# Designs tried in a protein design run: designed miniproteins, single chains, continued (5). Part 72

Each design is a single chain, and the fold is of that chain. pLDDT is the mean over its residues in the fold that is shown.

## One batch from the design tools (miniprotein)

Design m18491
Fold by ESMFold2-Fast:
Structure m18491 (fold): chain A 79 residues (1-79)
Amino acid sequence: SASEERLKKLQEEYRRLVKEILELMKKNPEVQPEANKLLQEVEAELRALADAGKIKSVEEGAELAVKRLREVLERVKAL
């Protein structure tokens, strides 16, 4: 289905973003404290939204996770 294809693409993008963030942290260890803080903030936000029932589907959760990881990547690149 279109939703299954979209979810697969979101999962691929999620993995790509995580890999890019980890490679930046590996290349520049000095950014690790800030990068770890940003990643923890994303995880806490997603958990809180899920626990509050504000994430309506797996696809919506994946879209939000990808959006937040893109924001983390841009902030880490700016460090």
Scores: mean pLDDT 86

Design m18492
Fold by ESMFold2-Fast:
Structure m18492 (fold): chain A 86 residues (1-86)
Amino acid sequence: SKKKEIAEKIKKLWEELEKKGKELMEKAKGDEEAEKKALEELTKELLIKALEALKLFGIETKLTKEDIEKMSLKEALKKFSKDVDE
């Protein structure tokens, strides 16, 4: 069923996010400023996975993965909020 396919794809997105989060935090371990930057990068990855999940439901967004990767977390959150409100 379509619901099962979407659920399986969402599970994969979560597994990819978990792996990325572990890698980012491991590399930043023992440096408070690096850990803060790793947390910001992980939050940006959460936004990217949210956009990918929306596409699985047939919802197209103006904001892209490439856009999020190039901008600050604050700007990405602002644009994501505007995109989902439209």
Scores: mean pLDDT 76

Design m18493
Fold by ESMFold2-Fast:
Structure m18493 (fold): chain A 91 residues (1-91)
Amino acid sequence: MATVTVKIDAEPESKKAGAEALAKFLSSLPGVTKVEADEEKGEVTATFESIEALREVLADPEVMKRLKETAESVPGVKGFELEVTPDEPPP
């Protein structure tokens, strides 16, 4: 499995709205099995069925454009960062 965490740079009152908007978008993506939103931190974590599914989604310029547009649609959101964590067990 692989996860993507979207960390929202926003005012505290906008973190909840940003997390809700991004969680809805991420849950619509192919290969996503689970989406969890931490409204207090302004973080949304999407779990993908495989590293390949994650790679294909992130390689799509339309997905990255829609992610940015979704974040920018929320007043008070200044930006976001993506953190990719591959769930590889140690050898």
Scores: mean pLDDT 78

Design m18494
Fold by ESMFold2-Fast:
Structure m18494 (fold): chain A 72 residues (1-72)
Amino acid sequence: SHEEELRRAARELARALAAGDAEAANKSMQTILEIAEQMGPEKGAELLRRLAAEEEDPGARAALGSLAQSLL
């Protein structure tokens, strides 16, 4: 499902950010935006906001929240 793919891409983004891997982080952000577009921007933004709220890492939380805001 798009939700499962988005959750997977969000986890990869968090890992890439924690590792300082800018290339992997950029790839994950592109994947997140593509999936969110397929879901519809409002549904994608809602899911990203929920994932941000569940994220324990402050950097990944901020990144997911910013991506959600960019879809609206």
Scores: mean pLDDT 83

Design m18495
Fold by ESMFold2-Fast:
Structure m18495 (fold): chain A 69 residues (1-69)
Amino acid sequence: MVEKLIELAKKYFPGGAARGGGLAVEALLKQGIDPFKASYDEILRAAAEVSGMPGLAADAVMLALKELG
């Protein structure tokens, strides 16, 4: 399930930096946060650590979560 979330988050990150959303999911996991239970603020904070476009990376994670839920 987590691997599928990472792949979908990569797919939904626009602007050529396709790994931004996937890296945000990986950052959540490194922080001990379950990405399926994470708040938007937790996702945005993780995205800010790994992406120059944290809002777009967080939105990509949210779209991936919606597709899987």
Scores: mean pLDDT 77

Design m18496
Fold by ESMFold2-Fast:
Structure m18496 (fold): chain A 79 residues (1-79)
Amino acid sequence: LKEEAEKLLEEAKKLIDEYNQHSAELGRRVGEARRQDPEAGEKLLKEAIAEDNKLRSETQKRVDELMKKAEELIKEYEK
């Protein structure tokens, strides 16, 4: 039970790490675009915010599901 919960937490961490990496890459791309052309960079920023919000929402749902399942397993192990 505890080992199974640990695997779910590790999977959740991977999803968070993947999201953080994508978000960082997106932010870097926007920053570079804004430095080259402020107007084009503003448009890219709006698109990037929409993309990041969607990915964050999807990642959060998956992480929440994994965390909830892990918490249930931990509760069962501790009883």
Scores: mean pLDDT 81

Design m18497
Fold by ESMFold2-Fast:
Structure m18497 (fold): chain A 95 residues (1-95)
Amino acid sequence: MLSELERAILTARDILDSLLDDINNNVPLEEFLQRMGEALMTLTGLLIRSSDPKARELLQTVINKLIQAGDYVENGDLEKARQVLEEAKKLLDES
């Protein structure tokens, strides 16, 4: 049985992998921002329902990094957006 933390890690990793694939496949800005918004809604929903302090801390960190990546994308800095998403993924791999 997966712990709540393990489920949070798997869900966040799946989302980050999808967003990184979108950048690598040159998905249009509008589509990327829409998918980013959907990712934020999913992770925020998990955070609200979470009872595990470690899962909540992890989800909040990933949410903050997604917001930062979105700001970079809106400013046209796709390289920094990619780096922020990669750092978020690395954090999950080290958790």
Scores: mean pLDDT 84

Design m18498
Fold by ESMFold2-Fast:
Structure m18498 (fold): chain A 73 residues (1-73)
Amino acid sequence: SETLVATDAAGLEEAAARLLELQKDPSVHAVLYSTEEDMALAGPDASGETRRETALAAVDAGARFRLVSWPVP
């Protein structure tokens, strides 16, 4: 249930690394997303280099990304 907010490239990389760590726990879902861009960078559907590049550009333009986790039902 921890939430992290990324507002720059360094924060986005840190949040992505934390997402990967959270995903090692099979009882937890975790997503890194932006409500401003309606974008999920790495989650259940897929992460990709193109999405990462788009997310970095969005952060440079002032968007914020949030890392959120919740228990698997």
Scores: mean pLDDT 66

Design m18499
Fold by ESMFold2-Fast:
Structure m18499 (fold): chain A 87 residues (1-87)
Amino acid sequence: MFEKVLADPDLEERLALVREYAKRLNELADEIIEADPSKRSEVTARMVGYILRLIGLVLDGASLEEIRAEGEEAIKEFEELLEEAKE
């Protein structure tokens, strides 16, 4: 039941963190695609892959530190892809 799931403070914090990273990855993906439309499929697949990995960490009860580390790694990869797309 949703109420029981949402009553877990750690779960709410983990989901909020995943949503934050998903938003940041979506923003970077849009910028990469705008700079180089040929990368649309690759960038979309990578974004979905990272979001699924973050969701997997939440389901496995990973710490906020582990989720943040994975999210920051994903952001770094996308920032590198954006630099390449601008060239």
Scores: mean pLDDT 81

Design m18500
Fold by ESMFold2-Fast:
Structure m18500 (fold): chain A 72 residues (1-72)
Amino acid sequence: MSAEEARELAERHMEGLREQARALYARDPEATLALLRRWVEELRAYVPETEAEAAAAEVALRRAEELLAELE
């Protein structure tokens, strides 16, 4: 998998997760925010081993932080 393919897959995956997170937030905002904050911390601590992993992690972190900011 190339870095570009990994980035595109991560973008599509994050779009789906964003929709699901908004639905979860409507039902349980506290649990959803706690889950997102934990996920952002885990993504920040992640050390990628390949260019594809680095590209996917960058997209995931950026989109997760954007989502958290929107819901707070």
Scores: mean pLDDT 81

Design m18501
Fold by ESMFold2-Fast:
Structure m18501 (fold): chain A 74 residues (1-74)
Amino acid sequence: KLSDEQLDEIALLYYILMQEKRSLEEIVRRLRELLDSHGASESQKEAVLEVAREFYENNETDAKKLREKIREVN
């Protein structure tokens, strides 16, 4: 399972990329790279990326809310 610190890093990265108005494809790529660096399994990566895609589609930028949703699927 991803640690609380790793979840914070993922949520912060998403927030920064959303503030920079990056594309969904770039956000997914950057989050996947971060998850790979933390040794996340393929199923963990897909679960986290699905949450990130849903937040992007809803134009949600709340890092804390994203973190809690990712924690639910971890």
Scores: mean pLDDT 84

Design m18502
Fold by ESMFold2-Fast:
Structure m18502 (fold): chain A 77 residues (1-77)
Amino acid sequence: SAELDAKIDAAIAEAEAAHGVRFDRAAVRAQIRSFLEAGGLLRSEELADIGIRYHLDDLVANPDRPVNGRLLVTRTR
């Protein structure tokens, strides 16, 4: 949904500012959406928020790990 996409995009922007990184926003949004759907986390807003945060933290902790053959996190410093 547009509301879920906006929520994910806002969380990505916050993580970019907090950690000094840039995400491939479209790819990260698609991956988070897929993660939330596979985990059944879309059943509640609280579970979706936890899942989004967890996935972004995992990506920031593992910037050199490719996902579907691409790097999703780039350092801006």
Scores: mean pLDDT 80

Design m18503
Fold by ESMFold2-Fast:
Structure m18503 (fold): chain A 63 residues (1-63)
Amino acid sequence: SVEKLIVELLRENNIKVDDTDLWAIETLVRHNASEETVRNFVDDLKWKDSEGYSVEEVEKRLR
């Protein structure tokens, strides 16, 4: 699932997400985004070095 892929990639890369990124993640899940789109999104997050929601908090919100 898109949810599992996002959570896995965030965990593997030790990425925290801000509120804007969380809204984008929820949008990717709602629209069943492709693996390519998800991977490109997470790659962009690596450059932001955000301090916010942990992977565990993101996973709970996506359910």
Scores: mean pLDDT 82

Design m18504
Fold by ESMFold2-Fast:
Structure m18504 (fold): chain A 87 residues (1-87)
Amino acid sequence: SGEDIQKEIEKSLTPEEKEAFDAAIRRLAAALGVPEPDPDMPISERITEARMLYLDARRRGLVTPEEAEIVEKMEKKFNEILEKYKK
């Protein structure tokens, strides 16, 4: 279920990785002049919103290489967990 996917993503993250991801999303939203995605949102939904912010910011040249690595790493992890749950 979506809840099981979210819990597995959260368990796979260190506190440092989660904070780095949250910080990257906050900065990208601020750089675009848009509201930050709800921090209480499920991690799977937050990753989806992060992808949308990342793509918009990347088109505008606003993404740092460090932020790109953080977002891409999170998307890869999310996709690997999704593949596990498709079985």
Scores: mean pLDDT 76

Design m18505
Fold by ESMFold2-Fast:
Structure m18505 (fold): chain A 95 residues (1-95)
Amino acid sequence: MIKIKIPEEYPPELKELAELVQEMINQILNSDLDPLEQTKIIMRLLSDLVGIELAYKTKNEEELELAIENLLATAKEYLPEEQVKRLEEVLKKIK
């Protein structure tokens, strides 16, 4: 099982985002998708999450906005509407 390690000193917004991305990964792993397609989607979600964390840490608003848009685009393509709405609410707290 893929498990995201969340540091104790992480901002609550980033912790909530990491926990939601873990839920999204678990949904993909429990789907009827081909294993290669599952791996591809999971790698994209993790890459987008890292992009948001790095932009947040460096206080780069332009990179943060781009990383948020990339994660939302990935979620909208592969995940149910209710999960995408939850992601949008969490991402609003980070901006």
Scores: mean pLDDT 78

Design m18506
Fold by ESMFold2-Fast:
Structure m18506 (fold): chain A 86 residues (1-86)
Amino acid sequence: GSEEKVKKAEELIKKARELVDRAMDPTLSPEEQRRLVDEALKLAKEAGKLLDESTGIDPETKRRLAVEITAVYLDAVGVRLELELA
């Protein structure tokens, strides 16, 4: 149901944020940082799909989650860009 999809999307968003935060660790190799960022982007996209497939959920909750997904996605893309420029 939509409630289950929302809960899963929230869990994926949280995991994606944790992966982006880990990717910013300067002790990691560039290959490890890229791997973490790619996984975070994959989870953010999956969360977005689950949110899009959710019906009958509170509009404010859907908007909040969409903003959170977008923020994680942009942060992950930013880290990846920095790695490509280094």
Scores: mean pLDDT 85

Design m18507
Fold by ESMFold2-Fast:
Structure m18507 (fold): chain A 89 residues (1-89)
Amino acid sequence: MAARKARIQELILRASKLQVEIMRAIRASKDPALIAELEKAMKEIQEKVAALRRAFAEKAPDSEIDKLIEELERALKRAEELLAKAREA
């Protein structure tokens, strides 16, 4: 119980920090294609965070929460890879 809540809070904090970095990358970029990819990644993170927060608040089954945690972790990884690529350009 406590461990799952701590993991959710850690992922949400990580998502918040990553969203700030993505916004900075968007403002610094002059490449419309890269901006579009970064905006899409940010939207996916926002949607996954909202879904996870909703499921937790509504006391969804543990299996559903676990799937949403996994989906958010995958979205964060993809966004981190995209951000790294953007910073190397």
Scores: mean pLDDT 83

Design m18508
Fold by ESMFold2-Fast:
Structure m18508 (fold): chain A 67 residues (1-67)
Amino acid sequence: SAAQAQIEHYRQQFDRLVQLARDRADALRRAGREEEAKRLLEQIEIGSKGLQALLDAKIAALKAAAA
């Protein structure tokens, strides 16, 4: 359904952005920029929890609209 496609799209975009940010943190760590990598990972975890809450709210709204 259209609602399922939108939910999947939001999940894929969220996962992609988190992965790109983690890849950047890993690159910083490999470059010896350990403190910057640690700070970025901390910010990713905080931001990921916030974005997950927003995504969950959007999924609930889409399911309610589809039902």
Scores: mean pLDDT 79

Design m18509
Fold by ESMFold2-Fast:
Structure m18509 (fold): chain A 71 residues (1-71)
Amino acid sequence: KPIGRVIRVDGNVAFVEFDRPPKVGEKVYIEYKGQKYNGTVVHVVDERRAVVKFDKPIPESAVGAPVYSAE
């Protein structure tokens, strides 16, 4: 089950809205058009939103993509 959704993309960084409080260092991923993007929460904005840094640039069209736990 997804734990959040991408709300904005900027290169290899995404803003994610989580369905639960995110934690710095939390490992997540997105799968979009057959590609897996591995990410780590690097900054918590508030109780639902955080900045996630991914291992590679994410396409801007991935806004709305589900975010999954990698733990």
Scores: mean pLDDT 84

Design m18510
Fold by ESMFold2-Fast:
Structure m18510 (fold): chain A 84 residues (1-84)
Amino acid sequence: KKEEAKKRLIELLKTEFGLEEEEAEELVEIMEKEKLSAVKILRLAIQRAYPEISEAAASIIAIGMEIDGKPVYKEVKKIVEILE
């Protein structure tokens, strides 16, 4: 299921943040190597999409993040827990 979790996270990053497949794969690899939390991976994606947002603001946005009424933060947190 670890490979399924990686694939789900890559697709989420591509769909919700508009990242290219290579960019999404790179972020997932960084997350695994550095043991990034869901907040940190979402912060990096938010800052890539909106480079003028500060790190602190991006972290707050990440925790409260919903796209089309769906809680993105909670989904990413579940995926990160599977990858532990």
Scores: mean pLDDT 73

Design m18511
Fold by ESMFold2-Fast:
Structure m18511 (fold): chain A 109 residues (1-109)
Amino acid sequence: MSDDERLMQAIEELFGPTQETDPYEAAAVKIHELIMEKLRSQGLFNPTRDDPVAQEIGKIVQEVLKSHGIEMSPFDALGMLGLEEALKKMPSAEKAIDLVRDIKEALEG
């Protein structure tokens, strides 16, 4: 199985089916949807950089990224582009899957 196929299967197992053909884009979209659902559950529908809850959620994602060797601001960690760039920096599909799983667990726990 190719790295892209392995990553895509893991994303679909974790989040359900996706419309994206690029597994890194699919992962970033699914994580961003989870972030937005978490923000909505806290009463934030239009989060800004200065929202305390958005900063707290961004810090959770930032700490997970840091544990995988990725340095990123809390604000950038909340964005799809930042997440996609972080996933593409992973040295293997297995490490990208580990990062996705850790982010999902941190946001749900």
Scores: mean pLDDT 80

Design m18512
Fold by ESMFold2-Fast:
Structure m18512 (fold): chain A 60 residues (1-60)
Amino acid sequence: SLTDELLAEVERAFREGRSTEEILAMVQERAREWRAQGVPQSEINRAVGAAVEWLLERLE
């Protein structure tokens, strides 16, 4: 699913030591790409929401 794909990308970036700002920018770019590909906004919102929630739960 889009959620699983985005979460895998976010988890990898987080493990690589990417900043929160860089990871959020990556999430925004993926959302833009999916929108351009005709993915429904509801599905994009679900994936982005899950990724942001995952990241915030781990923010120190």
Scores: mean pLDDT 84

Design m18513
Fold by ESMFold2-Fast:
Structure m18513 (fold): chain A 97 residues (1-97)
Amino acid sequence: MLHTIITAVNGEVSLADSNMPEVTINKDSAYITVPADGTVEVRVLEGKAEITLLPSGESRVLEAGESVVFEVKKGDVIEIKPLSDRAIVEVTYTPHE
């Protein structure tokens, strides 16, 4: 099981903790590339964020305490876009098999 914690403070996105191999951060968003087929759970611990599965364009807006689960394939990208000045988002990846 792999995880990433993404934080936003004053609108700037940062990576707090990660053992995921492919995570890209810009000032507004984090992008997590899926290493193999599996399941990704995204949970907002504080604030508000928009979560998008990029190959399908499926999007969810989550508030603190909410989560979404995606079935993912190798090479899929999960975009995390904080919508509040302060946000904490946890991403947990579980590979299949």
Scores: mean pLDDT 80

Design m18514
Fold by ESMFold2-Fast:
Structure m18514 (fold): chain A 75 residues (1-75)
Amino acid sequence: SAAVRVALRAAINRAHQELSQAPEKDRVGLRNLLNEAQSKLDSGQDEAAASILESIRPWFGQATREAIDEAIALL
């Protein structure tokens, strides 16, 4: 649905913003995984995008994790 895609895009954008403030977190390839999640979302693969976000969730702070959880709850 459009609501799921908006929430997934918001979660991806928030994660990118956190990485821009703390680029050392990208040591495990988080930026590449976020780009893959965005590519899945652009291809209409909402569940695949959500799966990638769930896998990287532990590397982010509370606000980003909450955005990811909100997006997954809408699937």
Scores: mean pLDDT 84

Design m18515
Fold by ESMFold2-Fast:
Structure m18515 (fold): chain A 72 residues (1-72)
Amino acid sequence: SEEERERRRRFIEELHRLVSRYNRSTDPAEKEQLLQQMRELVESQGLELTVGEVTNASGHPVLQLRIRPRPP
């Protein structure tokens, strides 16, 4: 439905906002807090989050997120 599509868009936008804050942060404590917020956000949607890092085109490490349905 249109409402489900809009809900998914907002979820993705919020997740991207947290990732952007993580990538800009130099504070390890803030990064840990942001990772916890990302996990809680994903889990609130009934999904599971796996986190990795990749190097972007400018040579900086950035988060790579894998999201999948939580097992029954």
Scores: mean pLDDT 79

Design m18516
Fold by ESMFold2-Fast:
Structure m18516 (fold): chain A 80 residues (1-80)
Amino acid sequence: SPELAALQAKLEAVLKKIGETEDEREQTYHRNQLVAFASEFSPELANLVGRILSEYAQVAKETSMEEGYAYAMAKMREWA
């Protein structure tokens, strides 16, 4: 659907911004903006996006930003 495609594009853009910044406040802002965007479609999508962002943060912290990004992109592809 067009809504799902828009959400996937927004997720990808937000993940790139999070990966490019070391500012925790900026990262939190981008995460919150994506969750708010997803909530306009459904609460279930907002919850799913929130979980993906949490899992991204954990993988990036434990391994690398590149591995975190790859993990999140793989999760995004599961929606397609």
Scores: mean pLDDT 75

Design m18517
Fold by ESMFold2-Fast:
Structure m18517 (fold): chain A 61 residues (1-61)
Amino acid sequence: DEHRAQGERYAALAEEALAAGDLETAGRYAWQSVQHLSRAGEPEAAMATLLRLGTAIAAAR
């Protein structure tokens, strides 16, 4: 499933950007991950990703 693969790819990129301190890029990739996971029919994964990465980005600000 292309959307699931893209969602997982963008989540990984968001984590890399977060580790680098690039919160703007991390937020953009996190949002793209959630959109792709939602389109893949993975609402639980999308919500978990939004909560996990969104909370981590907010805490890093």
Scores: mean pLDDT 83

Design m18518
Fold by ESMFold2-Fast:
Structure m18518 (fold): chain A 120 residues (1-120)
Amino acid sequence: SKEEAVNKIKELADKVIELFQKALEAIRSGNREEALKLVDEAKKLIEEMGKIFSEVVKNPELRKEFAEILEEMYRIVDELKRAIETGSREEAVETAQRAIDKLNELKKKLDEIMEKYLKE
């Protein structure tokens, strides 16, 4: 159903944010390998969100808006991975905190797209 698809996408978005919060804690504790693993898990959930959305949403405008959100989420993943791999611990912490803030803003935009989809 439309409602089940929306609920699953929202659940996956919440899990992405949770994984980034866990990655931030791993960075703070000096566990770089765990931080990278958590960010890679978040990327898999973003891919699952994209797959579910592409299967259920046919509206071209909503598809475009969602694709822009996914592209920004992937950019956030890549930025944090680079900061963990090449930056100082302080730079990685700051990058992770900014990533979490941006993901929360993207989640608000995602919620607006999902509301538009439910009204179709």
Scores: mean pLDDT 90

Design m18519
Fold by ESMFold2-Fast:
Structure m18519 (fold): chain A 63 residues (1-63)
Amino acid sequence: MTREQELADARATLADLQGEISNLEKKRKEAVEKGEDVTEIERQLAILYTAKGIVEAAIDFLE
């Protein structure tokens, strides 16, 4: 695989993760407003933020 292809794949993954984070943040806000348990949403967000940090570090390294 070329560096350019790895970088493109990493950027696509980052965009996907950002979309998922945005969707879960909206769901978390709605759940809080309804008084629902947000524990699982917060756990998923923590995993996604960790993955985002790893992908961002990889992109920075590949650039």
Scores: mean pLDDT 83

Design m18520
Fold by ESMFold2-Fast:
Structure m18520 (fold): chain A 86 residues (1-86)
Amino acid sequence: SPERQAALTLFRLTTLISGADVEVRIALRTGDRGALDRAERQVADARALLDDHRHLLSPSTLARVQAQIDAAEAAVAAARAALAAS
């Protein structure tokens, strides 16, 4: 059903965004630049998934998830700059 597909898509998006957040925290705590590369890939995967499935989500859910992806991307960029300056 469209409702089930929307729920599964949202679960996958949430998992990717949460994964990126965890990897950013690991990078900032440990200096592991590989964790930033993993976070960046998870953000890119979330963006691609959202673009492919935007028609399944309500406008309010789309806006919220887009804002979360944008925030995750900004966090990765900020963490990469901080590690480069160390």
Scores: mean pLDDT 90

Design m18521
Fold by ESMFold2-Fast:
Structure m18521 (fold): chain A 69 residues (1-69)
Amino acid sequence: MPELEKMTKGNVITSISLGFSKEEAVETAVEGVREYLKSKGYSDEEIEKAIKEARKYAKKVADELYKKK
């Protein structure tokens, strides 16, 4: 989902700029997506599906950004 990907990427970039580790950046981005979807009234099943995709994307973004550091 393009909107969730933009949010996830932004959260990873912000975490890296704050000095978080790669693993912390991924976890922070995923938690941000979880809280966002929960606030929008999505079901636990929908949230878990979105979190699975967000986690994959966050890891990809973090791998690319940390590889350049």
Scores: mean pLDDT 78

Design m18522
Fold by ESMFold2-Fast:
Structure m18522 (fold): chain A 65 residues (1-65)
Amino acid sequence: MEKEVRELHAKELAEEFGEEIAEKLLSGELSYEEVAELVGVSKSTVVSRDVAAAIRAIGELLDKE
């Protein structure tokens, strides 16, 4: 379950930031601050989008049952 959520979370983040940044953010290779600098948004915006992507991933997992 956690593995499937993480994979779906990566997919949702890839739509927001691109696949490379999404993968590195979830692996811990990039911090929220580093993603903010790369994307040109505030750190709080990156955090909010990450939380939203996680919520969408959980929703997709629940829909699959």
Scores: mean pLDDT 77

Design m18523
Fold by ESMFold2-Fast:
Structure m18523 (fold): chain A 90 residues (1-90)
Amino acid sequence: KQEEIDREVDLALLQIELAVTKNALERHPEDTETVAKALENILKRAKELGLPDEVISALEKALQAARDGNVEEALKHIDEAGTALGRAAN
């Protein structure tokens, strides 16, 4: 069914984008503004896909930490969001 395939693809792409965003922040911890913009886009798509509150909450916390320039907290919440996304994909 096309809708099921599209959702699986969207979830996989969000997982990849979140992982890429984490790697970018680890390599360039000074570039929290770019990471915040990426997290804003990820959060918008997660809400559009109707993902669980656990995913949304973790992404919101990651975004706030990135906006605050708190690299350690942003990385922690990106990991939490990735774990929650993995559970939602099952």
Scores: mean pLDDT 84

Design m18524
Fold by ESMFold2-Fast:
Structure m18524 (fold): chain A 72 residues (1-72)
Amino acid sequence: TTTISVAVTENALLGGQELLKNEELMEAMREAGYAAAEKFGAAAPAIKEAMDLQVEAARAGKVLPRREYVVE
């Protein structure tokens, strides 16, 4: 069983707001994260969606609770 955590912290919001607005960097990071999520098969779509929700909330200046997914 593998547990995956998805979260963006307040430190990432304060220090990373400009990085969140860099679309080229964010696209590269999303590709890397999506590739990592693919390793979890049937859970991959939910993990990808959670990643997108965390990034969207962070861009809006919000912090969401850590999301955890148990695989297998």
Scores: mean pLDDT 64

Design m18525
Fold by ESMFold2-Fast:
Structure m18525 (fold): chain A 81 residues (1-81)
Amino acid sequence: SLDELGGKIQEVTQKAIKNIRSDVELAKEYIKELEKLREEAQKEAEKFRDSNPELAQKYELLALYIDNSIEYIRARIEAVG
C-alpha cells in the first residue's frame, strides 16, 4: 500500500542518515534498499496509471522523493569522506 511503502521509505532513509558517520558501508546498503523501494513505487505507478491516475501520481511523487533522498544521502557521505 501507499502508506506502507511511505513508512518503509522514511525508516530506511532515517537509518541511512544515522549511519553516514558511524558505518558508511551500512549507509550505502540502505541507499541500495531505497533504490529497490523506488523501483517498487514506479511499478505501482504503472499498475494504477489507467485505473486510478491520482494514486499513480502519488506513487510517482514517492519515487521522486526517494531519488531526492538518495541524492541527499550520497552528498552527505561525500562530505564526510
Scores: mean pLDDT 87

Design m18526
Fold by ESMFold2-Fast:
Structure m18526 (fold): chain A 66 residues (1-66)
Amino acid sequence: AKVTISDFPSIESAIGVALSAIGEGGEVEVDLGNPPKVIAEFEDEERALQVAEVGEGAGGKAEVEL
């Protein structure tokens, strides 16, 4: 499953979510553009959904492909 989290309010928010995704075993790509973006891929759909919730809690906008 793939999670794309965009429109973060800060770089610190994006980094925090990226570290969370790595901790959940995700394959993570970070774009520190303006606004920053995090893309994470998981074998488990449940981990993808958990990271999407973390991303939205951090002020990002999450899109999930299951």
Scores: mean pLDDT 81

